# Ledger of designs, part 55: designed miniproteins, single chains, continued (2)

Each design is a single chain, and the fold is of that chain. pLDDT is the mean over its residues in the fold that is shown.

## One batch from the design tools (miniprotein)

Design m5881
Fold by ESMFold2-Fast:
Structure m5881 (fold): chain A 85 residues (1-85)
Amino acid sequence: SEVEEALEKAAVEGQKVADEMVELVKSTDNPEVHELALKALGEVTRLIREAAAAPTPEEAVRLVEEATKVLEKALKEMKELIKKA
């Protein structure tokens, strides 16, 4: 129950960051922003796959939270690139 709630919370938080990243990508034709988005998507896909195969629910939550951090870092870098363009 508590682990299921933690996993749902992590997934919701990750989705909010992903939605912001998608909106940012749609706002620009900058190829560097699109390249960062694709790289982040690849890393997130790997982490979510690892979470699905995780030996414990606690490790699954950790991996989903790491995926959110990857998206947050990418979003920050994308925003910096847009400011410089």
Scores: mean pLDDT 83

Design m5882
Fold by ESMFold2-Fast:
Formats: C-alpha cells, structure tokens, sequence
Structure m5882 (fold): chain A 110 residues (1-110)
C-alpha cells in the first residue's frame, strides 16, 4: 500500500546518502543535508497521513542525488541512486501508485 512505498523510498534514499558519505567525503555537508531532507519528508508524511505525497517528495530527493552523482562523476553514487529509483518504481507499481512509478521512470530516463 502507500505506506509501503513511503518506507521503500525512505530506506532506499538513506542507502544513497550512505554511499555518498563513503564515496565523496568532501561533500559530507551536502550528504547530511539530503539525509535531513529525507527524514523530514518521511516524518511529515507519517504525521500528516500523506504517504503518497511523502513518497513523491522522497523520489525527488533521490533524483537530485542521482543528478549530483553524475555532476561529481561518481559512478557508485549514480548506480546506488538508480537502484533506489528502480526499487521505488517496483514498490509503487505493486501498490498501484502510478504517479510515483511514472516519476521514478522519468528520473531514471533523465
């Protein structure tokens, strides 16, 4: 359901942050900033009862981390962010969340 998509997006987003912290330690402030954005979006979705809106916000943050990985030329950050978007897309399709699945596909194609 929508909460499962939210959980997948949050967990997968944090994996991207972990990879960024390991691979580009000179960008630690940026990576921590992304972690705080992920935590904030996740908690807001839980507190307001808006898991679909939260999942979409988390997908956007993952997409921004994918773009940053490409900008930095770091293939591990790019690969982890792409895998995160693919997992969110899969969970969204299983949950019938066509909007989140479509947005993940758009970010993967960019």
Amino acid sequence: GPREVLEVAYREGLKVVRTALEEVPEKVTWAIGQALRLIGAYLDALLTGRPREGALRLVEIIGEMLAKGRELGNQKVVDTAREALEEVRRAALEAGDEETARRADELLAA
Scores: mean pLDDT 92

Design m5883
Fold by ESMFold2-Fast:
Structure m5883 (fold): chain A 58 residues (1-58)
Amino acid sequence: SEIDRALEKALTQEGPAREFAEELKKEGVTKEKLEEILKNSTDPVVRVMAYELLKLLE
């Protein structure tokens, strides 16, 4: 799926982006989890990735 491809791309990054992708892979990609990350994260890369994944979930 496009979500799986986006997570694979994130796992090739370093630092916060990789940690974000690992967390989502562990807990599952849900709208609720992505919204929580957007509320709590100050990292711009993580926030952009969360927005892109939310767009895929619609």
Scores: mean pLDDT 74

Design m5884
Fold by ESMFold2-Fast:
Structure m5884 (fold): chain A 94 residues (1-94)
Amino acid sequence: MMAEELLEAIRNRDIERARELSIKVAKELGAEKLAERIELSSDKAVILTAGALAILLGADREEVIEAVVEATGLSPENAERQLNEIIKTIKEEM
């Protein structure tokens, strides 16, 4: 449910919705420091964090990478690398 909503926000390049949903998910996961960082993050960082959260919630990894690439202009390799780093950080803070 939330995974699909995050993915749709990324696909639509809806930064405001991606930020709002990412904050909500971070709080539901108990990642309060992550929620605070999302509030202050750049548009690109919000899209990447929304993608990382979507993957953690069970969204298809390849679909998330494609959506992030399209929204940010990053190469697939760079998008995957940044998503993996964010996922690792989130897991360490949960």
Scores: mean pLDDT 87

Design m5885
Fold by ESMFold2-Fast:
Structure m5885 (fold): chain A 97 residues (1-97)
Amino acid sequence: SLLEEIAKKFKVPLELARAAYLLAKYFSPASKTAHEDVGTEEGLEKLKEELLKETSIPEELLNKVKSPEEAVEVIAEYYGVPKSVVYEMIRYYVKNE
């Protein structure tokens, strides 16, 4: 799957690849998988719900997220990667899905 390819390419856990996919889906208007709620408060709440369901990120960390940029920060910090890695994964999803 594309998730497995990205996890392998960036040498990150599959779960982080999934988190980056959800970020691309809800906050990249250029993504082919972008929802109609991209960049909205409703999109942010849907992103947080899917992250809680699909990843091990604790609800306490997700409750701190008030913007797409803060979502990138929380994900990067939780998985111990630079924010630049998360942004590169988002760009990769947009181009290669």
Scores: mean pLDDT 78

Design m5886
Fold by ESMFold2-Fast:
Structure m5886 (fold): chain A 89 residues (1-89)
Amino acid sequence: MEEERRRRLREAEREAIGRLVQGEALKGQDPEKGEKLLEEALREAEELGEEVRERAERKYKEMKDVAQYTADALRAIGDEVDAELAARA
């Protein structure tokens, strides 16, 4: 059934996204292990179907963009606080 298939694909997609995020984080510490984990996660998603792979990759990219945006926002807040402290000194 289409509804049951979509539910299972969403569950598999969430698992694949988790592994992609872990692979990206590990890539900073150990590039070879990170690359292998990313390749394995994409391969597993592809076995479930092209739709799952595409959606997992897209959501993983969105999560990376959100993490980068959060880092940029925290930096901007820090700069603003530092400017206030400098103005008082």
Scores: mean pLDDT 67

Design m5887
Fold by ESMFold2-Fast:
Structure m5887 (fold): chain A 90 residues (1-90)
Amino acid sequence: GSEEAKNAGISAGEAAIKAGETGKVTDAVAAAISGIGAIVDAEYVPASEEAKEAARKAGEYAIKGAKAAFEGDGEKAIEYGKKALEAAKA
């Protein structure tokens, strides 16, 4: 339900922050997978429209964070991860 979508978004944001902190390719891959998962959950998990929108935004920010981590921009990855967490909690 809505809590599942919210938790997926939170996990994606946390993964993006970790990727920014560690600089590890494996952590960036995990953040990208978590972000995609949050977007998929937003489409297929029964949830409120608000929770679906929050999960989509969180997933999109987490993917941007993963991309920043792949590019070596840890600060930008952490910034996007924090935005993903804020979007998931909306």
Scores: mean pLDDT 81

Design m5888
Fold by ESMFold2-Fast:
Structure m5888 (fold): chain A 88 residues (1-88)
Amino acid sequence: MQKKILELLDKLEEIARQNGVMTEEIEKLLEEAKKAVEEGDFEKAKEYVSKALKLLLDRLAEKDDLEALKEIRDIGEEILKLLEEAMK
């Protein structure tokens, strides 16, 4: 579970960088999320991921890049689902 979540977080970061929506704040939130996943604190990881996704989706909405928005949303939803399953 942890490895798959970390791989999806890396993919989310790559897509955000490729689409020019990565900020220092979002990068910090994703780094904190990865650290929380590695420590087994999935509740804390979910909080960081949710905050990062909100910022990413807000920035993408201003660009009218529907493909990037869908890709980031879909990956984000998969990450959140896996974090919720890991908490059970």
Scores: mean pLDDT 83

Design m5889
Fold by ESMFold2-Fast:
Structure m5889 (fold): chain A 82 residues (1-82)
Amino acid sequence: SMAEEEERLERLAKAAEEGRREAEERIRAGELTEEEIERIIAEGRAAIERVRAQEEELSLEELEEAAYKIGAGEAVAKIRAE
């Protein structure tokens, strides 16, 4: 249904936003090492590739996990580049 599709998209958007927020908070608090920063970025990149290759095969939970990792990776990469 249209409502189910809208809820799915909202959940994915919220997962990505949560990933961005938590990663930004951790890097600002000085909780992330350079090695952990690189790992988070790599996990985000892998999640993007996984979604692009297999979006139709992934469950909603797997898509939410991927969205979170993508959000976290992008936030960390952006802050590191500042």
Scores: mean pLDDT 84

Design m5890
Fold by ESMFold2-Fast:
Structure m5890 (fold): chain A 81 residues (1-81)
Amino acid sequence: SLRDALDALVAAGRAAGLSRGQITVGQVFVGEAYRHRLSLEEARALLDRVVATLVAKGEISEAEGATLRDLVLGVLERMHA
């Protein structure tokens, strides 16, 4: 379910050392991708733009951005399987 996917993202993000704010960005992204029925390709492209924007603004590091991207993609891939 969406709730189980979001709960798994929170647990994984905390274990990876992401902040509450960074985890919230991931949760909002997964929820919006699900609500708008984005394909995996569309979600990946949008996620790459979101992460690049946050890194460019200095809101997250490149390493934190890579971690957030991998965790969110893993959740999306399981939801599309």
Scores: mean pLDDT 84

Design m5891
Fold by ESMFold2-Fast:
Structure m5891 (fold): chain A 74 residues (1-74)
Amino acid sequence: DPLAEIERRRKEDNELIEKSKKALETAYKQGKVPSKELYERSLKDIENSKKFIDERYQEEVARLEAERARLAAL
């Protein structure tokens, strides 16, 4: 069903975000990131991406729930 598909995609996206964060931390510890400032900006960008992903999924769920409510009222 559409809700299960949304929840599955959200879980997969969150797992990718966590992997990206860990990869960035590892790269920084190995000296592969040019500066601490770039590391901190990249980390913040990953965190902002997670926030936008969460907000988009909340909007998709809200739209699905609104559609279900409209159909139930018919």
Scores: mean pLDDT 82

Design m5892
Fold by ESMFold2-Fast:
Formats: C-alpha cells, structure tokens, sequence
Structure m5892 (fold): chain A 76 residues (1-76)
C-alpha cells in the first residue's frame, strides 16, 4: 500500500514537472493542481488504510511537491 502511494506521488510529480516545462506560463496552476491532488491522495490513504499510511502518504507528497517546486525554480 505505502509503496503504491509513493509511486503515485512520484508519477504525479513527474507529470506535473513535464507539464510545467512544456507550459512555464502555467507553472503555478500546475503546482496548485498537484498540491490539491496530493491532499486528496493523503485523505484517501488515511481514510482507507489508517493514520500511519496517511502519514506515509503526507511524507511522500511533501517529497513530490519539493520536486515540483525544484522544477518551478528551474524554469523561473
């Protein structure tokens, strides 16, 4: 369960970063969508799999958003 959540967060970060590089003008919009998607992932993980998995999902989301933020800095 945790590994699949981590993989989902990593994939979302990769797709978001690719979209940001393709459309730098929309970077903040893509960042906001990614954040909202990560929050939804965390809530679903916590609800279905419990608070320990929810916490692991939050850590994975934080790492994924840090990668997205690095892409924002790269294209700015």
Amino acid sequence: AVRRIEQTAELLAQVTSDNMRANPEKAQTYRDIARDSMEALIRQAEKELGPEVGEAARKAADRALAAVDATVAEIA
Scores: mean pLDDT 83

Design m5893
Fold by ESMFold2-Fast:
Structure m5893 (fold): chain A 67 residues (1-67)
Amino acid sequence: MLTEEEIKGLVWALRDEDPAVRRGAAEVIASNPEAWEMAKPELERLATEDPDPEVREIARQTLERLG
């Protein structure tokens, strides 16, 4: 289970300039439901605005699972 500190670090990584970093952070968040509420605003932004289609799809799928 991710700690609040680890979740904050992952949410920060969703804002990284490197799409590989954003993709990795999004995948870890998607796999850990405890992170979803804190990540929700950033996931909503990524799902609509991220230039990387893989990042957008991971964010979109996580938001669907969140409800």
Scores: mean pLDDT 84

Design m5894
Fold by ESMFold2-Fast:
Structure m5894 (fold): chain A 63 residues (1-63)
Amino acid sequence: MSEEDFLRKAAEYARKEASKSSGEMKELLLQMSDIAQRAADEGASIAETRARLEAFYQAKQAA
């Protein structure tokens, strides 16, 4: 499935970027990678995955 393949590659890219980062940014990238991987496993669309990532990112930054 093209969307599944894209999401799995996106998860791998996020994990690779995490290896170049430190602290909170590294943790955030690893969490984003996990969300993309789970979306691929669930058969979620790219649009649904993007919405989940945006909500997660905003929640992490909200005080």
Scores: mean pLDDT 78

Design m5895
Fold by ESMFold2-Fast:
Structure m5895 (fold): chain A 95 residues (1-95)
Amino acid sequence: GPPPLSEEERRIREWRRKYDEAVEAALKAGATAFSAPLYAPDGRFLGLRGWANEEGASSGATGDGKTLSVTRTDGKAIAVYEDEGKRTVVEGRAA
């Protein structure tokens, strides 16, 4: 099997699992899925997938408690990452 995961890798994997579960729940509720890797301008990985409905936004959390919000605009997914009051906007695509 694969080697044992570090504590950081375990936290990232657990965050991804919770994020994926939230995405699947949102899809069942009629949200639009976005299948794209999302990165902050500084190269931080924000998530593999976002979701939004046409009228609003959905959010997820990073492994360190930071929040990722996704809003659909003009056929694109606009992901907003908030850290210590600073807002970073990343453009994704609809799946």
Scores: mean pLDDT 49

Design m5896
Fold by ESMFold2-Fast:
Structure m5896 (fold): chain A 99 residues (1-99)
Amino acid sequence: SPPVPEEEVLKLLEKELEEVRKNSEPKEVRLYELLVRAQLLASRYKRGETLDPEELERLAEEFRRFAEELREKDPELAEELEEAAEQLEKILEEIREKE
């Protein structure tokens, strides 16, 4: 595959999110929005960009709330969402330790 610049990858993720909003059930839209936001923040962090700790904290909280809502109906997805929240919280701890 041809190399894609990282900035173009981020734009593609945002475009995919807009497409999902048009064609998907509200639950699927929420899942995809959270995953895209997490991927964008993780990508920026790996690039050495300064992240907003409050944005990371809010996103982790949104993952945990969605996991709680799904726990009885979809426990496997709930577990994956909790793991995603833990990864975001770990990045947040690393950022806060450097302050």
Scores: mean pLDDT 75

Design m5897
Fold by ESMFold2-Fast:
Structure m5897 (fold): chain A 55 residues (1-55)
Amino acid sequence: SMREEARKVVEEMFKLGENPDTSPEEVAAQRAKLFAMAQKVGYDVTIEAIDEVMA
């Protein structure tokens, strides 16, 4: 589902952010993927996915 895809993108973003060896370029690339996904599934679904990962 689109919600599951959004959740996976958010989870990958958080995993990269938690790793001190992650480069700023990798974080920026994943952030771009997150924004692209948000445009496809809508911001409401993306916010729900972020809330689920942060909870």
Scores: mean pLDDT 76

Design m5898
Fold by ESMFold2-Fast:
Structure m5898 (fold): chain A 74 residues (1-74)
Amino acid sequence: DFSFSFALSQMDPALVAQLIQGLNDLAQQGVPDAAALAQRLRAAPSVDQARDIVIDWLRQQGVDQSKIDANIAA
């Protein structure tokens, strides 16, 4: 289920912190891309920049731009 796509339109500092925690857990399991993404999110000075980082990562994972746009608009 694509549960994280719903989060893009409602991204809060608390949600960013939860995403960082989840990515750190994946990094501890040996997923190096998760560690890099978590580090970028930690360095983001605003929720808008954190959302942009997540959107860019989703594009790199092959998520359709139309799906990303729909979740932002919702």
Scores: mean pLDDT 67

Design m5899
Fold by ESMFold2-Fast:
Formats: C-alpha cells, structure tokens, sequence
Structure m5899 (fold): chain A 115 residues (1-115)
C-alpha cells in the first residue's frame, strides 16, 4: 500500500490528431495523480518535425530515465512507437488507454525500456 508516485520526469508527446477533449482529460488525470509539476507536453509529428525526429526525442527521454506517453490516433501513435523501436529495440508499451471505437480510436501509450 506504499506506492509513492514516480519522481521521474514525465514527457507527453501529443500528435496533431489528438482531440482537445482528450488532451484536457489527460491533463486532469495527471493532476489527480500529483504529476502536474513533472509533466512536459511536446508536439509530435508536426510539419516542422518528422515522425523520426519525434521518435529520436522520445527514445532520448526514455534513456535519460524519463517516463514517456504518446497521445493521438492509433495509426499516428503506432508510427511513432515503430520508429522508436527502430532506434532502440528495447522500447516496450507498458500500458494503453483508448477512447472511441474503430479506426479513429485515440490512444494513450505509456512506454518504457525493457532491459
């Protein structure tokens, strides 16, 4: 019964396909978990940043001991995770939360490095 919240930095990569409502829901959840002071939100897959550039940044964050979340439509999240695995094959999905049904499902993926 003594699960203290992780003191590790948390980086959330948000794709352009994520809805405002889902982003607000996640911010509220992180606040309830006491993580608001440790959370950094970053844009993912924008025209100024490729999927590969986002993947490199996310893998670098994991390698520095940060927790990483990817938020967006399932296809966009899968493209980023697959790119991360091409950079570092130890990248694993710890947990996935979903909102909606079918091909337009929004996904929150929690990632780790499996040693």
Amino acid sequence: MDVKPSERPLVVFVTSSASEETIEDLKELLKEMGLEDRVEFRKAGTPERSVEATAREAVAALRRGADVLILGKRKDVNEIVDAMRRIDPRVEILAVATKGVGPDVEVLAALTLDE
Scores: mean pLDDT 76

Design m5900
Fold by ESMFold2-Fast:
Structure m5900 (fold): chain A 83 residues (1-83)
Amino acid sequence: MEGDAERGKEVFEKYMKSAARYKGEGGTKLPDLTDIGKRYSEEFLLDLLRNPEKFGPNPVLPNFGEILEDKEIKDLVAFLKTT
């Protein structure tokens, strides 16, 4: 995978930091997404980011497939893989 991990970190901070509500630990460990990249497949992470609705009707994650270009989603996954 080619992705740009530095750009992926910026995407993570820009969208996840402002959108995600995780002042502490709990639930699905969304704050530890950087560690999740090693435990889950890249296909799972891509699907999670593109189709968060598959994981419930709750707006836990915005629809990144509409907000981010495919390259940016791959950059984010590359960032997760560098953890």
Scores: mean pLDDT 61

Design m5901
Fold by ESMFold2-Fast:
Structure m5901 (fold): chain A 69 residues (1-69)
Amino acid sequence: SEEKLREAIEKADVDKDGRISLNELREAAKLAGIVASDEELTRAFYESDVDSDGLLSYDEAVVALEKLL
């Protein structure tokens, strides 16, 4: 569920700045029970990074994780 993904993302956002790095997305995927390779996570991250700043919003992170389901 989207709620479960958002909870995992919030828990992985260790600096609580509302921005998600690739490493934090990797941790959120583990917390959400998503089994994905580093390559799949990296691709989902960059496809969801629409502003190309190397960081995702929570909404973009949800989309990235949903691509892996």
Scores: mean pLDDT 77

Design m5902
Fold by ESMFold2-Fast:
Structure m5902 (fold): chain A 76 residues (1-76)
Amino acid sequence: MEALRSLPREEVLRMVEKEIEFIERNGLSYAIELRERLRQEHPDDPEARVRVHTISIAIASVETGTDIETLVDTVV
């Protein structure tokens, strides 16, 4: 979360939107697998941590139907 909070809100929203596009194209299982791979292979990489968080927000948005702005404002 700390690494995500260091980014501008607009950048976080853009990153989450890209991850939602990837989920819509490749399915939810793709996003879950990619998130776990990033956690295991790059646990100490700040960029990978940011991506893990943005993927998690994108997954939550797709599963709950909650808009990404509300989710970003709740977690950041």
Scores: mean pLDDT 76

Design m5903
Fold by ESMFold2-Fast:
Structure m5903 (fold): chain A 104 residues (1-104)
Amino acid sequence: SESDRVADVFLDGLERIEALIEERLAKETDPEKRRQLILVSASVGVGRINATVMKRTKSSPEEIIEKMRKRFERIVEELGRIDPELARQAQRIVEETLRRVEEI
C-alpha cells in the first residue's frame, strides 16, 4: 500500500541517521557528549518503533508524514545541540527522505 511505502521510506531514513550517530559515537571521547549521543540514538529507536506501529495499524500516509516530519525535526535539533556538523549531515538525510516520500 501507499502507507507501507511511505513508512518504509521513513524507516530507511531513521536507519541512516542511526548509522550516522553510531559512527559519530565511535569517535567521541567526552563522557557527557557520549551520553547525549546515546540518548538521541534511543530517541531514533523510538521513532522506528512508532513508524512500525503506524505501518502495522494502517495509519494514513498523511498521518505518517506529519508525525515522522516532527520526529525528524526534533532529532536534527537535538543533534545540533551536540554537534552542528552532525546535525547538517542528518538534515541532508531528512531532506532526501522527504523528497522520496513526495515521489510516492
Scores: mean pLDDT 90

Design m5904
Fold by ESMFold2-Fast:
Structure m5904 (fold): chain A 82 residues (1-82)
Amino acid sequence: EEEKLKKELEEIRKEIQQAKIDYDVFNALADIYRAIAKLASPEDAKVMEEKANKIRQDGEAFYKETLEEAKKRIEEVKKKME
């Protein structure tokens, strides 16, 4: 019982840590595209900025969804602990 709940919490912790790492990677990639945009023609710069914004938005959405789901799972585990 207790051991099973501890395992579930550990899995949630790992998922949150991975989501944070993924979020940081997406932000770093977006920053790279923004840097490339500064060196590009105006037309190419627009394309690179759009790619950066898309990566940032997708990464932010994924991170928020993962955290929201994790919070729900943690609360359910807490309820099972009485």
Scores: mean pLDDT 84

Design m5905
Fold by ESMFold2-Fast:
Structure m5905 (fold): chain A 80 residues (1-80)
Amino acid sequence: APATAEELREKIREEIATMRELLPSADPETQALLEEMIAALEEILATAKTAEEIIEALGEMQLRLAERLQLEEAVAKMLA
């Protein structure tokens, strides 16, 4: 069976905690990305109520993150 809303919330909280642990050792660009991801995950926890809403919001976040990472990689290649 798919994860319940409560199980998904717990996994998101664990992911946020892991990202916060990584922040002090990350470079400034990675720190900014991690902070944005943490903020997005906290927004999902605050606004999404059902498992379906959480899954949809996570999918949208992953899509935006993938687009941003491709853009940042392209910019880095131009500046190198």
Scores: mean pLDDT 77

Design m5906
Fold by ESMFold2-Fast:
Structure m5906 (fold): chain A 63 residues (1-63)
Amino acid sequence: SLLEELNERVRAVAEAIESGSESEEELIEKYGERAVAAVETARKIREIGDEIQKELEERRRKE
């Protein structure tokens, strides 16, 4: 499916960013500016989600 193909591409970009072997410029050249921006946005959303989850767990334990 199209969604699976998009997820695979985003995952490949995320893995390349995590490896740290390539600069941001090289990643943009190889995968495209929009793909790199999408991965960075997803990473920030996950960080916010993790913070919200920790707050919910803290409240749950205080009940």
Scores: mean pLDDT 71

Design m5907
Fold by ESMFold2-Fast:
Structure m5907 (fold): chain A 133 residues (1-133)
Amino acid sequence: HMSPAELAQRLADEILSLMREENISEEIIELVRTAFEAAIYYIKGDYEKAEKLAEEALKMLEKITGDSRLIAQISKMPLGDKIIELAALAVKLAIEEMKKKNVPQEVIDRVRALAERLLGIVLIYKLLKKVEE
């Protein structure tokens, strides 16, 4: 039987494998990897590691986008919301690069579907934490 954290790790590994096969830029792959690790630690309840990884992903996002206003907006979000936003933006950047490289639509759709499943797990954990507080 697979735990939610193990499922999230498998989803993350498949997405990263697809991105590497399509020669997505290393900076986008590292952003996606770091954001997904933050999500996995959040699902595990290791909020200190999740926050550290989310801050690392935020710094990578700032370097890639140059958008200080976007970084300031995300930095003030609660941890669960911050992780969801970072992971969603990271995947969006990867999909935009895939489109520019004419990656087949079926590969893009697979990446999107896997990312939606991973982010869905994070959203459930965020909502459950809010109810328990």
Scores: mean pLDDT 89

Design m5908
Fold by ESMFold2-Fast:
Structure m5908 (fold): chain A 85 residues (1-85)
Amino acid sequence: SLEEELEELEKRFKELLKKAKEAIENNDIETLKKIVEELEELIERLDALEERSTDPEVALRLGSLAGMARMYKWELKKIIEKMEK
């Protein structure tokens, strides 16, 4: 169901946040770049689910998660750029 897919993506996002924090603490640029790619895949999947959603509550949750993922991806890209200097 859409609700089950959304819950899976919410869990995935939390896992990526935890991995990103650990990678930042370890100065692991390669892992951070991989997490950026995984966030891009997550965003694409969220956008596809939003197009399929007819439930306004589910659509709001999908949009909120996509917005958070986009913002976090942008922050990680800035961190990577700073680490590569």
Scores: mean pLDDT 86

Design m5909
Fold by ESMFold2-Fast:
Structure m5909 (fold): chain A 69 residues (1-69)
Amino acid sequence: SKYEEIKKEVEKKLEEVEKRSQTLSPAERRELLTEFGREVAKLFSELPEDKQNEGLVEVSQRVGRLLAE
């Protein structure tokens, strides 16, 4: 499905962000996460609103965990 395809793309981008964030300063990490958030929002814009909201909540939780560790 379109949702599963986008979810896989987001997972790949998130893994890359998690990997890169390990070598970045706090300021650079925030910039990277901000850009990632914009890219995810753009990808999810092609989905129905209910699926957009579901996906954005999940991504926000995972990004929050990354920042909390």
Scores: mean pLDDT 75

Design m5910
Fold by ESMFold2-Fast:
Structure m5910 (fold): chain A 85 residues (1-85)
Amino acid sequence: LKERTLAMAEAMLESAKESGLPQEVIDRAESAIDLAKQGQVAVAANLVSGLPLDVVDAAGRGQASSEQVLKFYKLFNERVSKIDW
């Protein structure tokens, strides 16, 4: 559980950085990594599960372009496909 949550959070962080998403999204991914490392796996998993909606919400508020959001999901899905579930 902890290893999968960490891998997911790291995939989100790297994908957000490569897509040029707002710092707020990057900060949330970093927080999820920190919480998972501290053993707060359930809280970290909740942050990770909510992040895709936060990305779409940021785009709706004009803080990210549609192209950045699509690039994020493509990169994130590519990374997640490598995680052993």
Scores: mean pLDDT 76

Design m5911
Fold by ESMFold2-Fast:
Structure m5911 (fold): chain A 86 residues (1-86)
Amino acid sequence: SEEKATEIFRELALMVKEGKEEKEILEFLKEKIKEYNLDEELKEELAALAAAKAKVYAKKGEKELAELYLEIAKELTGLSEEEALK
């Protein structure tokens, strides 16, 4: 459900705010995808949330955080941003 995606994203965003390493954040994400058996639709919802967060951080001048959230979106789709929009 979208609620599960929102809960995962909330925890992930908290990890980013706490300064957790990219590898740890991505490992957490992979674990939650497996634990909740997330289908492609829920992964797309999470990717959309991550992409939206990347845009917010980019506007704030937080380039490193923007790039991190973009990487999270790519991990969720398994594709580049351009490929995911096909």
Scores: mean pLDDT 76

Design m5912
Fold by ESMFold2-Fast:
Structure m5912 (fold): chain A 62 residues (1-62)
Amino acid sequence: SEENIKKGKEFVENYAKQLKEKYPDAKVTVEYIDGKKAVITVEYKGKKFTQEVDLEKLGEEL
């Protein structure tokens, strides 16, 4: 549902903010795909980590 997608998006945005605050030298990028998925990429000390999140499923569990 749109409500679950909104909850998921808010969670992802807050998570990205926390990562930027905790690791100020990290490059944190969030890409939204078709408004249904978020891809979070973190580059820190030459290492790259990528996490894919289904926004609707995340919102349902919140």
Scores: mean pLDDT 81

Design m5913
Fold by ESMFold2-Fast:
Structure m5913 (fold): chain A 98 residues (1-98)
Amino acid sequence: SKIDELVAKARRHYFEGNYDEALKYMEEALKLAEEQGLSVEGLIDLYFMLADVYIEKGDKEKAEEAIKRLEELAKQSTDPVLQQGALKRIEELKKKIE
């Protein structure tokens, strides 16, 4: 899908240390995902990548915003295994920005 293509491009730039380019592709992927009505689970995956990019950029404010959105999305998940896993990973992200 176009979303998968954009996420793959974002990941390549992320691993190269090109966080601004990674962010640009993630913002495009997220906009398209919201326009297409992507599942809560799909949005959780995108927001985790977005939070990772903001953390690596040192943008604490934007990382905190992404983490807050992740908490809201995790609470909306109807899969208890996915919800528990997401909440645990969110706590790990919070420790990285403290």
Scores: mean pLDDT 87

Design m5914
Fold by ESMFold2-Fast:
Structure m5914 (fold): chain A 84 residues (1-84)
Amino acid sequence: MEEIENALKEAVLRLLEASRDDPERLARVLALAEEVGKLLKQLAEGKISLEEFIAGIAELMDRYEAPAAIRDELLARLRAVAAA
């Protein structure tokens, strides 16, 4: 869980930094962070599998138009945790 939380926090911080001077992009990143928090809570409560969680994160990143570099790095880190 700690590595998953750290990977998510790092990705969100990178998105916030990239959106600092764009209020519309910043609003989208904050909405994305809220939805990510809901999925993380469901994973922590055992309501969804880690595979379902990773798929949900990928869908949210696409929906909120996250940069491919940030999305791909986050998904690679989450999949590495799942494989360990």
Scores: mean pLDDT 82

